Designed miniproteins, single chains. Designs and how they scored, part 21

Each design is a single chain, and the fold is of that chain. pLDDT is the mean over its residues in the fold that is shown.

## One batch from the design tools (miniprotein)

Design m700
Fold by ESMFold2-Fast:
Structure m700 (fold): chain A 84 residues (1-84)
Amino acid sequence: SMMEEQKKAEEIAKETEEKVKEAKEWFDRHASQLSATAGAYIHGAEEYAKLAKEYAKKGDLEKTKEYAERANKYIEQAKEEAAK
């Protein structure tokens, strides 16, 4: 049902927002030691998490998943960059 899809989308968006917040808090604690590239990936993850939340409000489960996956990928890229 449309309501079930919207609820699932909102759950995905919320989980993604929490992961991005945790990643940002970690990077903020190490900001002086991290590259501008790592910071750019975290910023991108925040933007994609916001898009996932916007599409979740519209009940678009597929777009919510797409943007959540992009946010998660950007968190991974930031971690890889920070490990260098």
Scores: mean pLDDT 84

Design m701
Fold by ESMFold2-Fast:
Structure m701 (fold): chain A 74 residues (1-74)
Amino acid sequence: MEERSKRLDEALKQAVDDMIKEINADIERLESEGKTEEAQALREKLENMDDDEKIKFIWEYILDRAFERRKARL
């Protein structure tokens, strides 16, 4: 049987990978819209962060996107 720590690590890695894919798609969209400064800043942050900081940043980024969607509603 696999240990719980191994299962948690795999699940966490999968979640991070999925979120990174979504962020990369957003970066490409920002570049397409001419928001190159925002795209570069986001890319640089991801490259310079360790895994712990990446997880925190990804959650903050998702929250920011949720707030932006609320603003778009108005």
Scores: mean pLDDT 69

Design m702
Fold by ESMFold2-Fast:
Structure m702 (fold): chain A 80 residues (1-80)
Amino acid sequence: RPAVLVQPESPRIAALLAELDRVQEELARKVEEMERELARMKEAGVPKEELREFARRKLKEMMPLAIRELELAVELTVER
């Protein structure tokens, strides 16, 4: 294993951080997709109410990942 110049996080914290990074990347990707679709729909003249419905649907689709991010953040706080 490569030597480190600073004391790293515990292996448990390192694993949690790796999973958090993965979940955050997936969430960021889904948010970007949502924002791109909202921009497209807005350009097409879709009513604001339909834009809100679309955003709510996408947020619901992202909820399991958002919950997992929160769970990981809480566990990291406990491990601190």
Scores: mean pLDDT 79

Design m703
Fold by ESMFold2-Fast:
Structure m703 (fold): chain A 59 residues (1-59)
Amino acid sequence: MAQGEALAAQLRATAESLRRAGIERPSDSSLRGAQRLADQMVKLGGSRSDADRLVAEIA
């Protein structure tokens, strides 16, 4: 889904921003935020495997 793909791009951009900021281990809050976005992606018709991959990319 186009909306799911947009959320996927946003999650990847967030992961890259965290790496650039020198945050090597994301906080529980950041992981919960990523999981929340992944759940939104699935609700918008995105695939669960893509959502899981994006969460793993941040973790």
Scores: mean pLDDT 67

Design m704
Fold by ESMFold2-Fast:
Structure m704 (fold): chain A 76 residues (1-76)
Amino acid sequence: SHMHEESFQRAQELAKAIAAEKRAQGLEVTTTVGEVDGKAVGVVLTEDGKATVIRAKGEEVTIEEMTKEEALEILR
């Protein structure tokens, strides 16, 4: 649906922006965007084992920092 597509785009754009910031700091970064429980989820993984997880639901966005292992469990 339209709302789902907008949420997915928002998560992707935020993940890209955060990844660019981390790369500017000299970090190697991997980004993944998916869906968990009907919510758009963006994940930014850095080489130091940290992750930033973005959850988007319509206009509401949550950004949380966690370990790479914790972030990968969200995508399973």
Scores: mean pLDDT 81

Design m705
Fold by ESMFold2-Fast:
Structure m705 (fold): chain A 95 residues (1-95)
Amino acid sequence: PYGVLLLKTAKERGIDPSSLSMSEAADLYTEALTDIVLEADKDGKRIKKEDLVKALKEAEPDWSDEALEAWANMYDIDKDGYIDLDEFLSSTVNA
């Protein structure tokens, strides 16, 4: 269910993707996405939505631009065109 990024990351680490449990696959995919998100934001915790979409398109070339934009919009909580990295990583803002 995770697409090209999971398969690429698993192969790069010498892992058979068909041998992964759902939990292991989710953890690996989350780690790979986190690396992409952090690489897109080289200087801080805020990433422009457009820069994230560009980075994700490079990693997941089989996703449509509409799907990538919709995914990025889930993490643009303030609707200011930036991704809140803390919200992305935790799915909850911890005070």
Scores: mean pLDDT 66

Design m706
Fold by ESMFold2-Fast:
Structure m706 (fold): chain A 102 residues (1-102)
Amino acid sequence: LDSQIQQAQEKAKQYEQLLIDKRGLPPAAAKAIGQGVLHSNLADIYISQKDYEKAIAHYDQAIAHYEEARRLLADDPITVGVLDVQIGVLNTLKRIAEEKLK
């Protein structure tokens, strides 16, 4: 578990830097997207462990970070559209995890 968490953190930082260096995103927006990816991946890890409470908390964090990225990139309709799809998927996954808690 700790190794999976560390790998998720390392990949998120690499992706944040790639968004800045290769796509020219503002650092704040790239960080928000990177944190969204991190918490989404952490939620998936907790789903695999059947820790639905922790998975829900991480889906909430991922949604919040993508909503911040959406706000920061409001003038980029293509990126906003991609973020809206990701937020929708995460809301669906969160609902499924909540159903598992009963």
Scores: mean pLDDT 88

Design m707
Fold by ESMFold2-Fast:
Structure m707 (fold): chain A 76 residues (1-76)
Amino acid sequence: SERLIKTAEEAVEEARKAAELGKEGKLSAEELLAAAKHLEELKAYVEETLEPEVAKKVVEQLEESVRLLREAAKEA
């Protein structure tokens, strides 16, 4: 599913930007944690929907983005 991969890649890019804004105090911990939760839900859907070898790279990127958002939230 080309659309799902594209959606996940776009979500990863937005999450990376949000984590950077969070580090600068421009986003609240609540906003960062909400973004992390949305990415966790998207990751679960990707893992359920796509074959493992197709999903691997984007799943790894989603996991890293969740980690960055949660770390930024702890510093907020």
Scores: mean pLDDT 84

Design m708
Fold by ESMFold2-Fast:
Structure m708 (fold): chain A 63 residues (1-63)
Amino acid sequence: VSEGAYEAGKGAAEGNLVHLTRGAEKARQGSGDAFQGGLAAVIMGNLGTGPEGAGKIAARAAS
């Protein structure tokens, strides 16, 4: 769950749709809260947050 959120956040910041989609799907299947963390990572990516930063934020939001 947390791993999926981190992967989604990192993928969003890198513009890697495969990482984003895969991470978001894993997070959603594990928890709705984790899916929301993935969405937060996309928003943070749009703010220019680095991939590592976006991933950490998504993982914390999902936890």
Scores: mean pLDDT 59

Design m709
Fold by ESMFold2-Fast:
Structure m709 (fold): chain A 72 residues (1-72)
Amino acid sequence: MEEAIKEIIDVAYKTALEMLKKENLPAREIVDKAVEAARKYAQEKGLPLSDELVEFAARLGAGRAIIDYNKK
């Protein structure tokens, strides 16, 4: 369970960070796209997580990417 949550956070973090580097999008749109990517990943991998938990973990990962990007 904890490992599956960490995978979603990592996927969302990487997706958001890549979008921050390549695209000029509002933070809200970056977060929403990272959530979509994380949901697709969870579905394709058959992770035992609810949609709500995937969204929560994805928002944490995307938010962390935005914070880290702005520190550079």
Scores: mean pLDDT 80

Design m710
Fold by ESMFold2-Fast:
Structure m710 (fold): chain A 57 residues (1-57)
Amino acid sequence: SVEDIRNLMETLGLTSIPLTELFPSDAPALPEDFMIRDDAQLERAAEVLAAYRERYG
């Protein structure tokens, strides 16, 4: 969720989340460095995380 992503950013001290933190190397082809710069991108990252959990969790 958005809160999970926000907590991850704070824990890692990152201004963006590397996509590799969300997906293993063998996951669907997506950018390796997923930049989150605003709340809209944060929502998109939450959607990606939710889709990942649905497919692989």
Scores: mean pLDDT 54

Design m711
Fold by ESMFold2-Fast:
Structure m711 (fold): chain A 82 residues (1-82)
Amino acid sequence: MTDEEKRIVELELQQRGMTLEEAVKEIKDRFEKEGILTVGDVLLLKYAREKLNSPEIDEFLEKAREKARELGMDEIVELLES
């Protein structure tokens, strides 16, 4: 993830009034319940992986990659693998 992408994610979190942990929880809940995962969600999760150093985020990213592959979400799969 580039420094510019990290800065964009930080500004987005500030504008929404959410902590990084709150945003990660919302993304996980939405994915588990609705099967929705956007490009922005993946970028935020990659940022959280670097900042929080949490095994839970790594586990979720692997699960999301497998699910996206099963659903034919090629753009999301490519972004998760890069």
Scores: mean pLDDT 77

Design m712
Fold by ESMFold2-Fast:
Formats: structure tokens, sequence, C-alpha cells
Structure m712 (fold): chain A 73 residues (1-73)
């Protein structure tokens, strides 16, 4: 799929933290799926690593998923 603005921003955030986007693509995708299907559990995970997750939008979801993936490393 062509990257959305949120996905492009997520990739930049990963690269800025020394993480290759491709190396965590599966984890980011799993987190995005969690946020779309179970936003309450996604919010709990995000809060546990210091990332806010109040609303589920495609752009915010990609960015929050990347932030969680970075924090879990």
Amino acid sequence: MPPSPGELQADKLLEANGVKPSSVAGRVSALMLLGATDPERFRELAESVGVSGEEVSPEDLALRSAKIAIAEL
C-alpha cells in the first residue's frame, strides 16, 4: 500500500531512533491492528510506555504504534 502521511511520519520517527522501519514492520502492523480492533488494550499498552492513545485514527494509529514499538526496544 502507498504510505499515508502518518506512516511516513512513523518511518521518520523510527529512523531517528536508529530503528529500521522494515525490521519492526510486523510489530507496527500488529499494533495498528490492535488499535483498530481493541482500542482499550492499545491505550493500556501505550500508557504503559508513556505514549497517549485516546483516539484511533489511521494517521495517529501509525505514529502511536511506532512510538510503542520504539519504547518496547
Scores: mean pLDDT 72

Design m713
Fold by ESMFold2-Fast:
Structure m713 (fold): chain A 109 residues (1-109)
Amino acid sequence: MDEVMEEVRRLIEEGKVAEAGLLIGEYLDANPALRAEVEAAVREIAEELGIFLDLPPEQLVRHPGPLAVYLYRQGKLTEEQAIKLVEYRYEIGLLSKEEYEKTVAAIRA
């Protein structure tokens, strides 16, 4: 896990949030029992990187959609990249249909 979380941190610092999200998803698919530990580790990374200053920590842990909106608004993600990240998280069951639709609307606004 630690090596995966170090890679996740590096990808987020480089603005490669879609790749970081994919890596987290792949790790959770292989280790579904570790979901709570992975969510805690992602929150710690967000706090260390200062991302939580603009978003509540609980939203970053549960809903990567707010992170996609934040990074899109900072110019670190294109609209296409931000939407793909939100679509991926919806497909793997981390977002409800309502959360997905609201997040996509926020990116396109």
Scores: mean pLDDT 66

Design m714
Fold by ESMFold2-Fast:
Structure m714 (fold): chain A 100 residues (1-100)
Amino acid sequence: SMEALEEVRRLVVETLTELSKLLPSPEAQKILDQFDAGVAHLLTLAEEGRLSFEELVAGVRALAAKTTAQLQKLFPEKAAEIQAILDRFLAGLDAVLARS
């Protein structure tokens, strides 16, 4: 549904905002921009009917896992905080999927 897609966009914006505050570096921002672009592409495919909502959520989870690994590699001292933010994001995605 359009409401579910809007909830995913909101969760992405909130998560990117938290990660940018935690990791105020150009290297982190580049990784976050790649995550944002990847999610935007998946949302476009879902809006066009080319992905189911379940496939969209699976794709976003895969991008989140890749982003988590990349950020933790660059910022091992922040690994626990990064994990907590991404775990909260994934819990939000699961809640949206359960309602759609």
Scores: mean pLDDT 90

Design m715
Fold by ESMFold2-Fast:
Structure m715 (fold): chain A 107 residues (1-107)
Amino acid sequence: ERAALEAEREKNLAALKEKLEKLKEEEKEEMKKKALEQLRAVADANADTPEGQALRAALEAGDKEAALATLTRILRAAAEANASSPEELERLLFLADQQAAALGLVL
C-alpha cells in the first residue's frame, strides 16, 4: 500500500534528520563530502547519458536542487528498467525518491 510506504519514508527521514541534528559540525561536513562523492560516482557511471552529464554540470555549478532533481530522474529510470512487476516498480520508485530525499537532507 502506498500509504504504508509513505509512512515508512516519513519515519526513516525523521530518524535521519534527528541523527544529523545530534552530530558535531565536523561529522556533518564529512557526511556532506561523502554524499557529494556518491553523487559524482552516479554522474560518472552515467557519463554517456544526458542525465549523467546534467548531474555532473549541476555538481560543478554547486546547484544542489538541480543535482537532486537529476539524481531522482536517474534513479527512477533505473527502477523502471529493473522492475519485474508493477508492485516491484512502485517499491523501487519509492526507494529512489527516499534515497534522493536522504541525500538532500545531508547536503
Scores: mean pLDDT 80

Design m716
Fold by ESMFold2-Fast:
Structure m716 (fold): chain A 73 residues (1-73)
Amino acid sequence: MVFDQEQLKALFLQLKGVGPVLAEKLAKALEGLSVQHLKALTPEDIQAIVPTLSRKKAERLVQSLHQRLDELA
């Protein structure tokens, strides 16, 4: 499965601590990636997209994303 930008934005908005601006920025950067590629994302990858995001927030985001993707698998 490959997510478009709107599908990714909706997915990220379901994650705790992710607001609309952050969800849209992540969706634009990660559109066209498969579920397998999204599951391979690291906190460093998230910080490369959103440099203003702290390491701890990036780690929590990756954990929440992986959990949500496992529910969709």
Scores: mean pLDDT 80

Design m717
Fold by ESMFold2-Fast:
Structure m717 (fold): chain A 75 residues (1-75)
Amino acid sequence: SLDELLAEFDAELRAVVDASLAAGASREEGEQALRDLVNRFGRELEARGLATDEVEARVVRAYLEASDRFDAALA
């Protein structure tokens, strides 16, 4: 379901943040890893016919929140 896909995406964003911090990744490296995840998920949503403007806005919001958490942890 869409809700299951979004929950999995949120978990994957968290895992990317945690893995990047554990690896001592730079801000640029961590940001690139998050963008790669967003791009892969966007392709999956499109393939499933779930890429609506509302869902895309939700994905962008989750990405920005993950990016903010990563940035805050580096401070």
Scores: mean pLDDT 88

Design m718
Fold by ESMFold2-Fast:
Structure m718 (fold): chain A 87 residues (1-87)
Amino acid sequence: MLEKLRETYRLAREAAEIARTGTPEETAKALGEVAAKAREVGGAMHGVYDGLMNSYLALKSGQDIMDVAVELAETAAEVAERLAQNL
């Protein structure tokens, strides 16, 4: 569990940076990777998973939600870090 939370934190931090500096396509890919890891954690990360997947689909449909993508990636990192600290 702890290793999955640390990996989710790492991927989420990377996704937030990509959302600030990269393309919508790169951001969608990064959010998808965070969502996949959040799903592996399960339980407490279910809401984060849903938010990340909704943002992934919005980016894939051409919606300009890059600011929302940054906020969701940062939220995913904060949730993963908090859960790891409480283990």
Scores: mean pLDDT 83

Design m719
Fold by ESMFold2-Fast:
Structure m719 (fold): chain A 91 residues (1-91)
Amino acid sequence: MNQELIDELKKEAERAIKEGKPLEALAYQFVIDVLEAVPELSKEEIEKIREIFLNDPNGEKASEIVRILNEYDAGKITKEEALKRIREILK
């Protein structure tokens, strides 16, 4: 697990809350949840996921990432398949 990246994302979420930016705080929490499920994602990939959520949290790309994580949590797909599908969305 990339604990340093998770800790940095948590600090950014706290900063967004203090600055009255709830959507930014939610975007940071979303990518923390993604990274905890799929720790193999790079910082650059996490930044792309955050941008997808921040720009349209109910959009197709954000919704697909949520579906992938839910299928992984339910044991319907492997971690490798989840990682592959997330990376396909980031192209």
Scores: mean pLDDT 81

Design m720
Fold by ESMFold2-Fast:
Structure m720 (fold): chain A 73 residues (1-73)
Amino acid sequence: MKKIKIELEHVEGDLFHVTIYDENNEKLFEGVLSAGEILQLVRELHEKGYDITLIGKDDASQQLAELIEEMLK
């Protein structure tokens, strides 16, 4: 199954620390991305048919996750 877990932690302003794990909990990516870059990344993964779980570790990250989920329907 094509499962991806994306963990978000707000750093400052429009910047979030992003960690992406596969279904085996192997780290695929770690870095700091803007909200717009995160939206683009999640959209691309969604278009490729990945089952995406977004985990916000703080209020700002949870709001971003909810916004992205709503935009993807």
Scores: mean pLDDT 84

Design m721
Fold by ESMFold2-Fast:
Structure m721 (fold): chain A 61 residues (1-61)
Amino acid sequence: SLVDRAARTVLNALKAGDIDPEALAKRAREMGFTDEQAEAIAKGDPEAVRAFVEALLKRAE
C-alpha cells in the first residue's frame, strides 16, 4: 500500500540520517500527536511511523 511504502521510506531516511529526528517529532506534535507518540516516531518505531504517515496522507488528500 502507499502507507507501507511511505512508512518504509521514512524509516530508511531516519536510519540513514537523512531526516532530523527532532524535526520529525516537532512535526508530529504540530499534527496533534502526543509527546510520547512523537518520541516513538522520532525513534523509528514502525507502528508509530505508520500512524504518522497515515495522518500525513489523510491530510494531503
Scores: mean pLDDT 82

Design m722
Fold by ESMFold2-Fast:
Structure m722 (fold): chain A 57 residues (1-57)
Amino acid sequence: SLREQQERALREIGELLAAGDVDGAEEKVRQAHEEGILDEQTASHLLRVIREARERL
């Protein structure tokens, strides 16, 4: 289901961020948005979080 795909995508993005793979996390967000798994609001929010993670480096 779409909900299961969203949960999996969010988990994978979180794992990438926890591992310090900021570029991989950003790519995963873009892919999930392109596939319609993440809506515009969720994708925009996650990209903002990823930008903030980069600023901490």
Scores: mean pLDDT 84

Design m723
Fold by ESMFold2-Fast:
Structure m723 (fold): chain A 81 residues (1-81)
Amino acid sequence: MEELIREAEELIAEGKEGLERLKKAGIDDEDIRSLYERAIELARKARELAEKGDLFSAEVELGIARIQLGVGKMLEEKLLK
């Protein structure tokens, strides 16, 4: 439980850092922004589920959040190249 909450909080932090990087770089890409925002939303949901003891649902939501974050990072890297 504690580990899933920690992982969710770390993902929320990474997503927020991604949004701040986009803002500082002047990147106005709705798709990339949406991916980071969705990752944060899903990670917050995973944290709430873990806090309620629904570890299975928390892991599922966290997994989806990781995919959204990963795609966002990949697209951000492609734009910077």
Scores: mean pLDDT 83

Design m724
Fold by ESMFold2-Fast:
Structure m724 (fold): chain A 81 residues (1-81)
Amino acid sequence: SNEELIEKYKEELTKRATELAKEAYAKNDFESYKRVQAVLTRYLSRLDRLKAEKASKEEIEKVYKEGLEELEEVERRIKEI
């Protein structure tokens, strides 16, 4: 179901964000640490809204992909510093 897909995507974003936050914190990169938390909070909120609205699979996949892309951007910043 789309609800199961949303929960799977929330879990995957949380797992990815948690690993990035740990890496940023270990490097004393507190700006990236804050950025990861902000990105995760925003995309979990967006996915919860899509669940409440009974959004299409396409919209759910789009939001998940955008969340992954923003986490990848933060990962690149962590690696540059």
Scores: mean pLDDT 88

Design m725
Fold by ESMFold2-Fast:
Structure m725 (fold): chain A 74 residues (1-74)
Amino acid sequence: SRTLEYLQKALEALEQGDGEGAKRHLRRALVLGSSDPSVPQEAIEYAEKGLRAVEQGDLEGAKEYVEKAIEALK
C-alpha cells in the first residue's frame, strides 16, 4: 500500500526529529488514502491528527498518531 509506505516514511522522519519531512510524507499519505477505498476512515483520522500534532511542534504526539494510523491499516 502506498498509503502505508508514506505513513512509514512519516514515522521514520519523526524518529529522526524531521518535522518538515514528516509533514511532507503525511500529506502524501492523506492524499493517497483519501482516494483509496481500502484505507479505513480511522487510519485517515489518525494521520490527520498526526499532521496537526507536527504542525504544533508535538513530534511525540505525532509519532503516537502515525503509529495508530499504521495499526488501523493492518
Scores: mean pLDDT 88

Design m726
Fold by ESMFold2-Fast:
Structure m726 (fold): chain A 81 residues (1-81)
Amino acid sequence: DSPRVQAFARAMQAVVLMLLERAPVEEVLARIREIADTFDIPEDALAALEAVVREWARTGDLAGALARLGQIVREIAARME
């Protein structure tokens, strides 16, 4: 994978840690927006990432959130080729 894809994956690992540590939703969303700006993430992909975080906040379903986040991250990484 490219250095950009690797850097993006590391940045998203920080988001995963925030979810595991039950960080405030606003803080998680702020981190995702920062990552989206840094890596020029498309608006549709940013909206999908934010939707996963809001669903996690609503349901407490960490396993489901991590699975969906991983799927979206892989889709974004594929666009970075």
Scores: mean pLDDT 84

Design m727
Fold by ESMFold2-Fast:
Structure m727 (fold): chain A 72 residues (1-72)
Amino acid sequence: MDPISRSIAFLRAKGRVEGNSELLEIANTLEQQYLNGEPFAPGFSSSITEQQVQDARNLIPEEEERLRRILE
């Protein structure tokens, strides 16, 4: 999975775990931008560490699988 899609999955998982509707809205917007091929802000993917992605993956693996299916 590429860094941008992993970052989106992380934000969505975090929003679900915390019940943060603003994070879910941001994740939905970023996902649409990604699918449309729109540019992201510089450094977006680099601001999310592999450790944070792994933590989110263990919490809500369904968000990663959802993005993986969309990208195929």
Scores: mean pLDDT 62

Design m728
Fold by ESMFold2-Fast:
Structure m728 (fold): chain A 74 residues (1-74)
Amino acid sequence: SHMAELEATVAEVQALGRELHARMERSSPAEALALTREALARLQELRDRTTNPEAASHVDLVVRILEAEIARLE
């Protein structure tokens, strides 16, 4: 169902975010930047695999947030 696909996508995005935050707490600024760029690449791959428009919109929003985070870390 559309709701199940959206929930699965949201859960995957949240898991990625938690992993990124946990790793960043132990990282230098340069390592944090590299980790955030890796997370952005993984989200872009997820977006390519996402066919549900609502789930795709959610991923696009988080991509924008990570792009802002990369700018903040630089």
Scores: mean pLDDT 83

Design m729
Fold by ESMFold2-Fast:
Structure m729 (fold): chain A 86 residues (1-86)
Amino acid sequence: MEEEKEKEKKREEKLKEAEERIEFMRAEFLEVLDRGEDAEGAFRTMRELLRWMIDKYKEDEEVTKRVEELAERALADLEAALRARR
């Protein structure tokens, strides 16, 4: 028997993990951008890692949708930062 509260709690836990990882990577690559070290390479690597993370959570449609949304926002922030440096 499936309990909504338990399912919601597990989903929330996965979302929190994904959000923390995305935020960590975003911060790390923003630091690379600030250093001017292979900014394009770092951005590409983050994009590949975010895509891998989205695929990892593909089994749960709700989690996948949220992770994809968070990933798009993180990538947009990084692209804006990269443009601002130029």
Scores: mean pLDDT 72

Design m730
Fold by ESMFold2-Fast:
Structure m730 (fold): chain A 68 residues (1-68)
Amino acid sequence: SPDEQQLAQQARDMLEAVRRALAHLPPDEGRALLTETLADLQRLVERYPDNPELQALLAEVQALLAEA
Protein backbone atom coordinates (compact mmCIF):
# COMPACT_ATOMS: atom_id res chain seq x y z
CA SER A 1 0.00 0.00 0.00
CA PRO A 2 1.13 3.63 -0.45
CA ASP A 3 1.07 4.20 3.33
CA GLU A 4 3.23 1.11 3.97
CA GLN A 5 5.76 2.13 1.28
CA GLN A 6 5.89 5.71 2.61
CA LEU A 7 6.34 4.59 6.23
CA ALA A 8 9.07 2.09 5.26
CA GLN A 9 10.95 4.86 3.43
CA GLN A 10 10.50 7.25 6.39
CA ALA A 11 11.79 4.53 8.76
CA ARG A 12 14.89 4.02 6.57
CA ASP A 13 15.54 7.79 6.44
CA MET A 14 15.03 8.03 10.21
CA LEU A 15 17.56 5.26 10.92
CA GLU A 16 20.12 6.88 8.58
CA ALA A 17 19.70 10.17 10.48
CA VAL A 18 19.99 8.32 13.83
CA ARG A 19 23.25 6.65 12.72
CA ARG A 20 24.72 10.03 11.73
CA ALA A 21 23.64 11.56 15.06
CA LEU A 22 25.16 8.67 17.08
CA ALA A 23 28.65 9.63 15.81
CA HIS A 24 28.33 12.97 17.67
CA LEU A 25 26.27 12.06 20.77
CA PRO A 26 27.54 11.05 24.22
CA PRO A 27 26.64 7.43 25.17
CA ASP A 28 23.66 8.35 27.40
CA GLU A 29 22.04 10.56 24.73
CA GLY A 30 22.78 7.96 22.02
CA ARG A 31 21.11 5.23 24.09
CA ALA A 32 18.06 7.47 24.65
CA LEU A 33 17.79 8.19 20.91
CA LEU A 34 18.11 4.46 20.07
CA THR A 35 15.46 3.57 22.69
CA GLU A 36 13.03 6.08 21.16
CA THR A 37 13.83 4.84 17.63
CA LEU A 38 13.25 1.23 18.75
CA ALA A 39 9.79 2.17 20.10
CA ASP A 40 8.88 3.89 16.81
CA LEU A 41 10.03 0.89 14.73
CA GLN A 42 8.25 -1.61 17.01
CA ARG A 43 5.01 0.32 16.39
CA LEU A 44 5.57 0.18 12.61
CA VAL A 45 6.35 -3.57 12.65
CA GLU A 46 3.17 -4.12 14.72
CA ARG A 47 1.16 -2.38 11.95
CA TYR A 48 3.02 -4.13 9.07
CA PRO A 49 4.30 -7.45 10.53
CA ASP A 50 5.03 -9.00 7.12
CA ASN A 51 7.24 -6.13 5.90
CA PRO A 52 10.82 -7.51 5.74
CA GLU A 53 12.43 -4.06 5.47
CA LEU A 54 10.78 -2.84 8.69
CA GLN A 55 11.76 -6.12 10.41
CA ALA A 56 15.39 -5.65 9.27
CA LEU A 57 15.47 -2.03 10.50
CA LEU A 58 14.04 -3.11 13.88
CA ALA A 59 16.69 -5.86 14.21
CA GLU A 60 19.40 -3.31 13.36
CA VAL A 61 18.28 -0.86 16.07
CA GLN A 62 18.10 -3.76 18.57
CA ALA A 63 21.71 -4.69 17.67
CA LEU A 64 22.87 -1.06 18.08
CA LEU A 65 21.22 -0.87 21.53
CA ALA A 66 22.87 -4.15 22.61
CA GLU A 67 26.29 -2.64 21.76
CA ALA A 68 25.55 0.79 23.31
Scores: mean pLDDT 85

Design m731
Fold by ESMFold2-Fast:
Structure m731 (fold): chain A 94 residues (1-94)
Amino acid sequence: GRLEAGILAGVGAVAAGTALAMGAEGLAREGAEEALEGAAAADAGKGEEGEEEGREGAELGRKAIEEGEDKGLATTAMRGGELAAEGGRLMLEA
C-alpha cells in the first residue's frame, strides 16, 4: 500500500544517500531514483507498483553501500545528504 511504498522508498533513498556520501555514485543514484519513483507511483494511486519499485530501490541502495565502503568522495557527500533528507521526508509521509 501507500504506507509500505513510502517506508521502502524512504529506506532506499537513505541507503542511496549514505552510499553516495561514501562514493558509490552510479548504483546509489539508480537505487534512489527507483525508490523515489516508487513513492510517486504510490501517491498517484498505484500503491502495489510503488511498493515493488520502492523495495527494488532499497535493495540497490544496500548494495551501493557495500560497494562504497572503500570509496569516499567529498563531492558526492552533498548529494548523499540531499537524498538522505528526501528519504526522511518519505518516511514521515508514510
Scores: mean pLDDT 66

Design m732
Fold by ESMFold2-Fast:
Structure m732 (fold): chain A 94 residues (1-94)
Amino acid sequence: KEKYEEIMEKAKKIEETFGLPYPVAVAIVLLIEGISVEEFRKLLKEAATENFNEKALDGFIKRVEEHLKKLQEALKTDPSFKTLLERVKKIIEK
């Protein structure tokens, strides 16, 4: 539960600071923290209430996964992206 809250707080900070869509901000947090999509899915299910819409969750996770794959590709192909990612990490650690 606390780990899920930490991820969401960091994602909000990225969204607010850079004006990025929330699923992109979440994907950046997962990339920086080294959290897999599978681990994130488990954290979301643990944080879910009995009124939770599982289909909406799956849709959200799919969007995060798609953005994470694109970010991982950028990290391998663009050296400047690594520097940008390090700056983002410093902002969310404050």
Scores: mean pLDDT 77

Design m733
Fold by ESMFold2-Fast:
Structure m733 (fold): chain A 89 residues (1-89)
Amino acid sequence: DDVALLERARELSLRGAKLLGKGDVAGATRELEAAAALLAQVPEAQGDSDGLRGSAAILRAGPNVTQLSGISILSIGAAVTAELLARKL
């Protein structure tokens, strides 16, 4: 069910944002990758899945850009998945 996948992806994106707020970059990266994998199963969310994979790559590449960029992108990801859920419902 696409709705269930989008709900789970939103939950993971929000969890990732909380982890970044605590400075847990590794945990945030893991949650982003999990959210991206779920979004990859929804055809209309392919761009969002690619965006979250890009965010995870930035988080892996270096500490200097990670917290602000990661938090911003996770917040956008959560908002987009919420909008996709609203469109599906």
Scores: mean pLDDT 64

Design m734
Fold by ESMFold2-Fast:
Structure m734 (fold): chain A 75 residues (1-75)
Amino acid sequence: SIGETIERVEKLVQELLERFPDDKEIQELAERVRESIQRVKEADPSDKREVAIKMAVLAIESSALLYRAEVIERR
């Protein structure tokens, strides 16, 4: 469900901010993910296309955050 996806992404953001508290790029990417979560919450739930597009953007921004974390960990 959308609510379960949002909860998982919010937990991921919190975990990465706690793991990398001084990394500015993680902080900036986390803010982008939070903005994408807000966009999903602001979507008209009856407009399935709008919800789908906003969920896709959330997935892309979350992937960018995860990729940055992976780059730091592989150093």
Scores: mean pLDDT 86

Design m735
Fold by ESMFold2-Fast:
Structure m735 (fold): chain A 87 residues (1-87)
Amino acid sequence: MAEKLIEEGKKLFEEAVKNAAKEYTKVAPLSEEQARQMAKDIAEGNSGKMRPVSEDGKKLEKELLEAGKESKGLIEKGEELRREEEE
């Protein structure tokens, strides 16, 4: 159970970054690699270097930040449960 939560959290983070990067390439003159890096930075709470200025980009930033928080919560909960299961 605990390991599944950790895997689910990691998968959620990766999919959120991938989906946001795809949307950013539609609304900003960014390469796929640049968009993915920006999405990853935002999801990790490090938004600032390539901040979206469009209304759609700002909405994606908020959604990506929420997904990053949710992913982190799942991973932390899974790690905590795994420690409890080992005792």
Scores: mean pLDDT 72

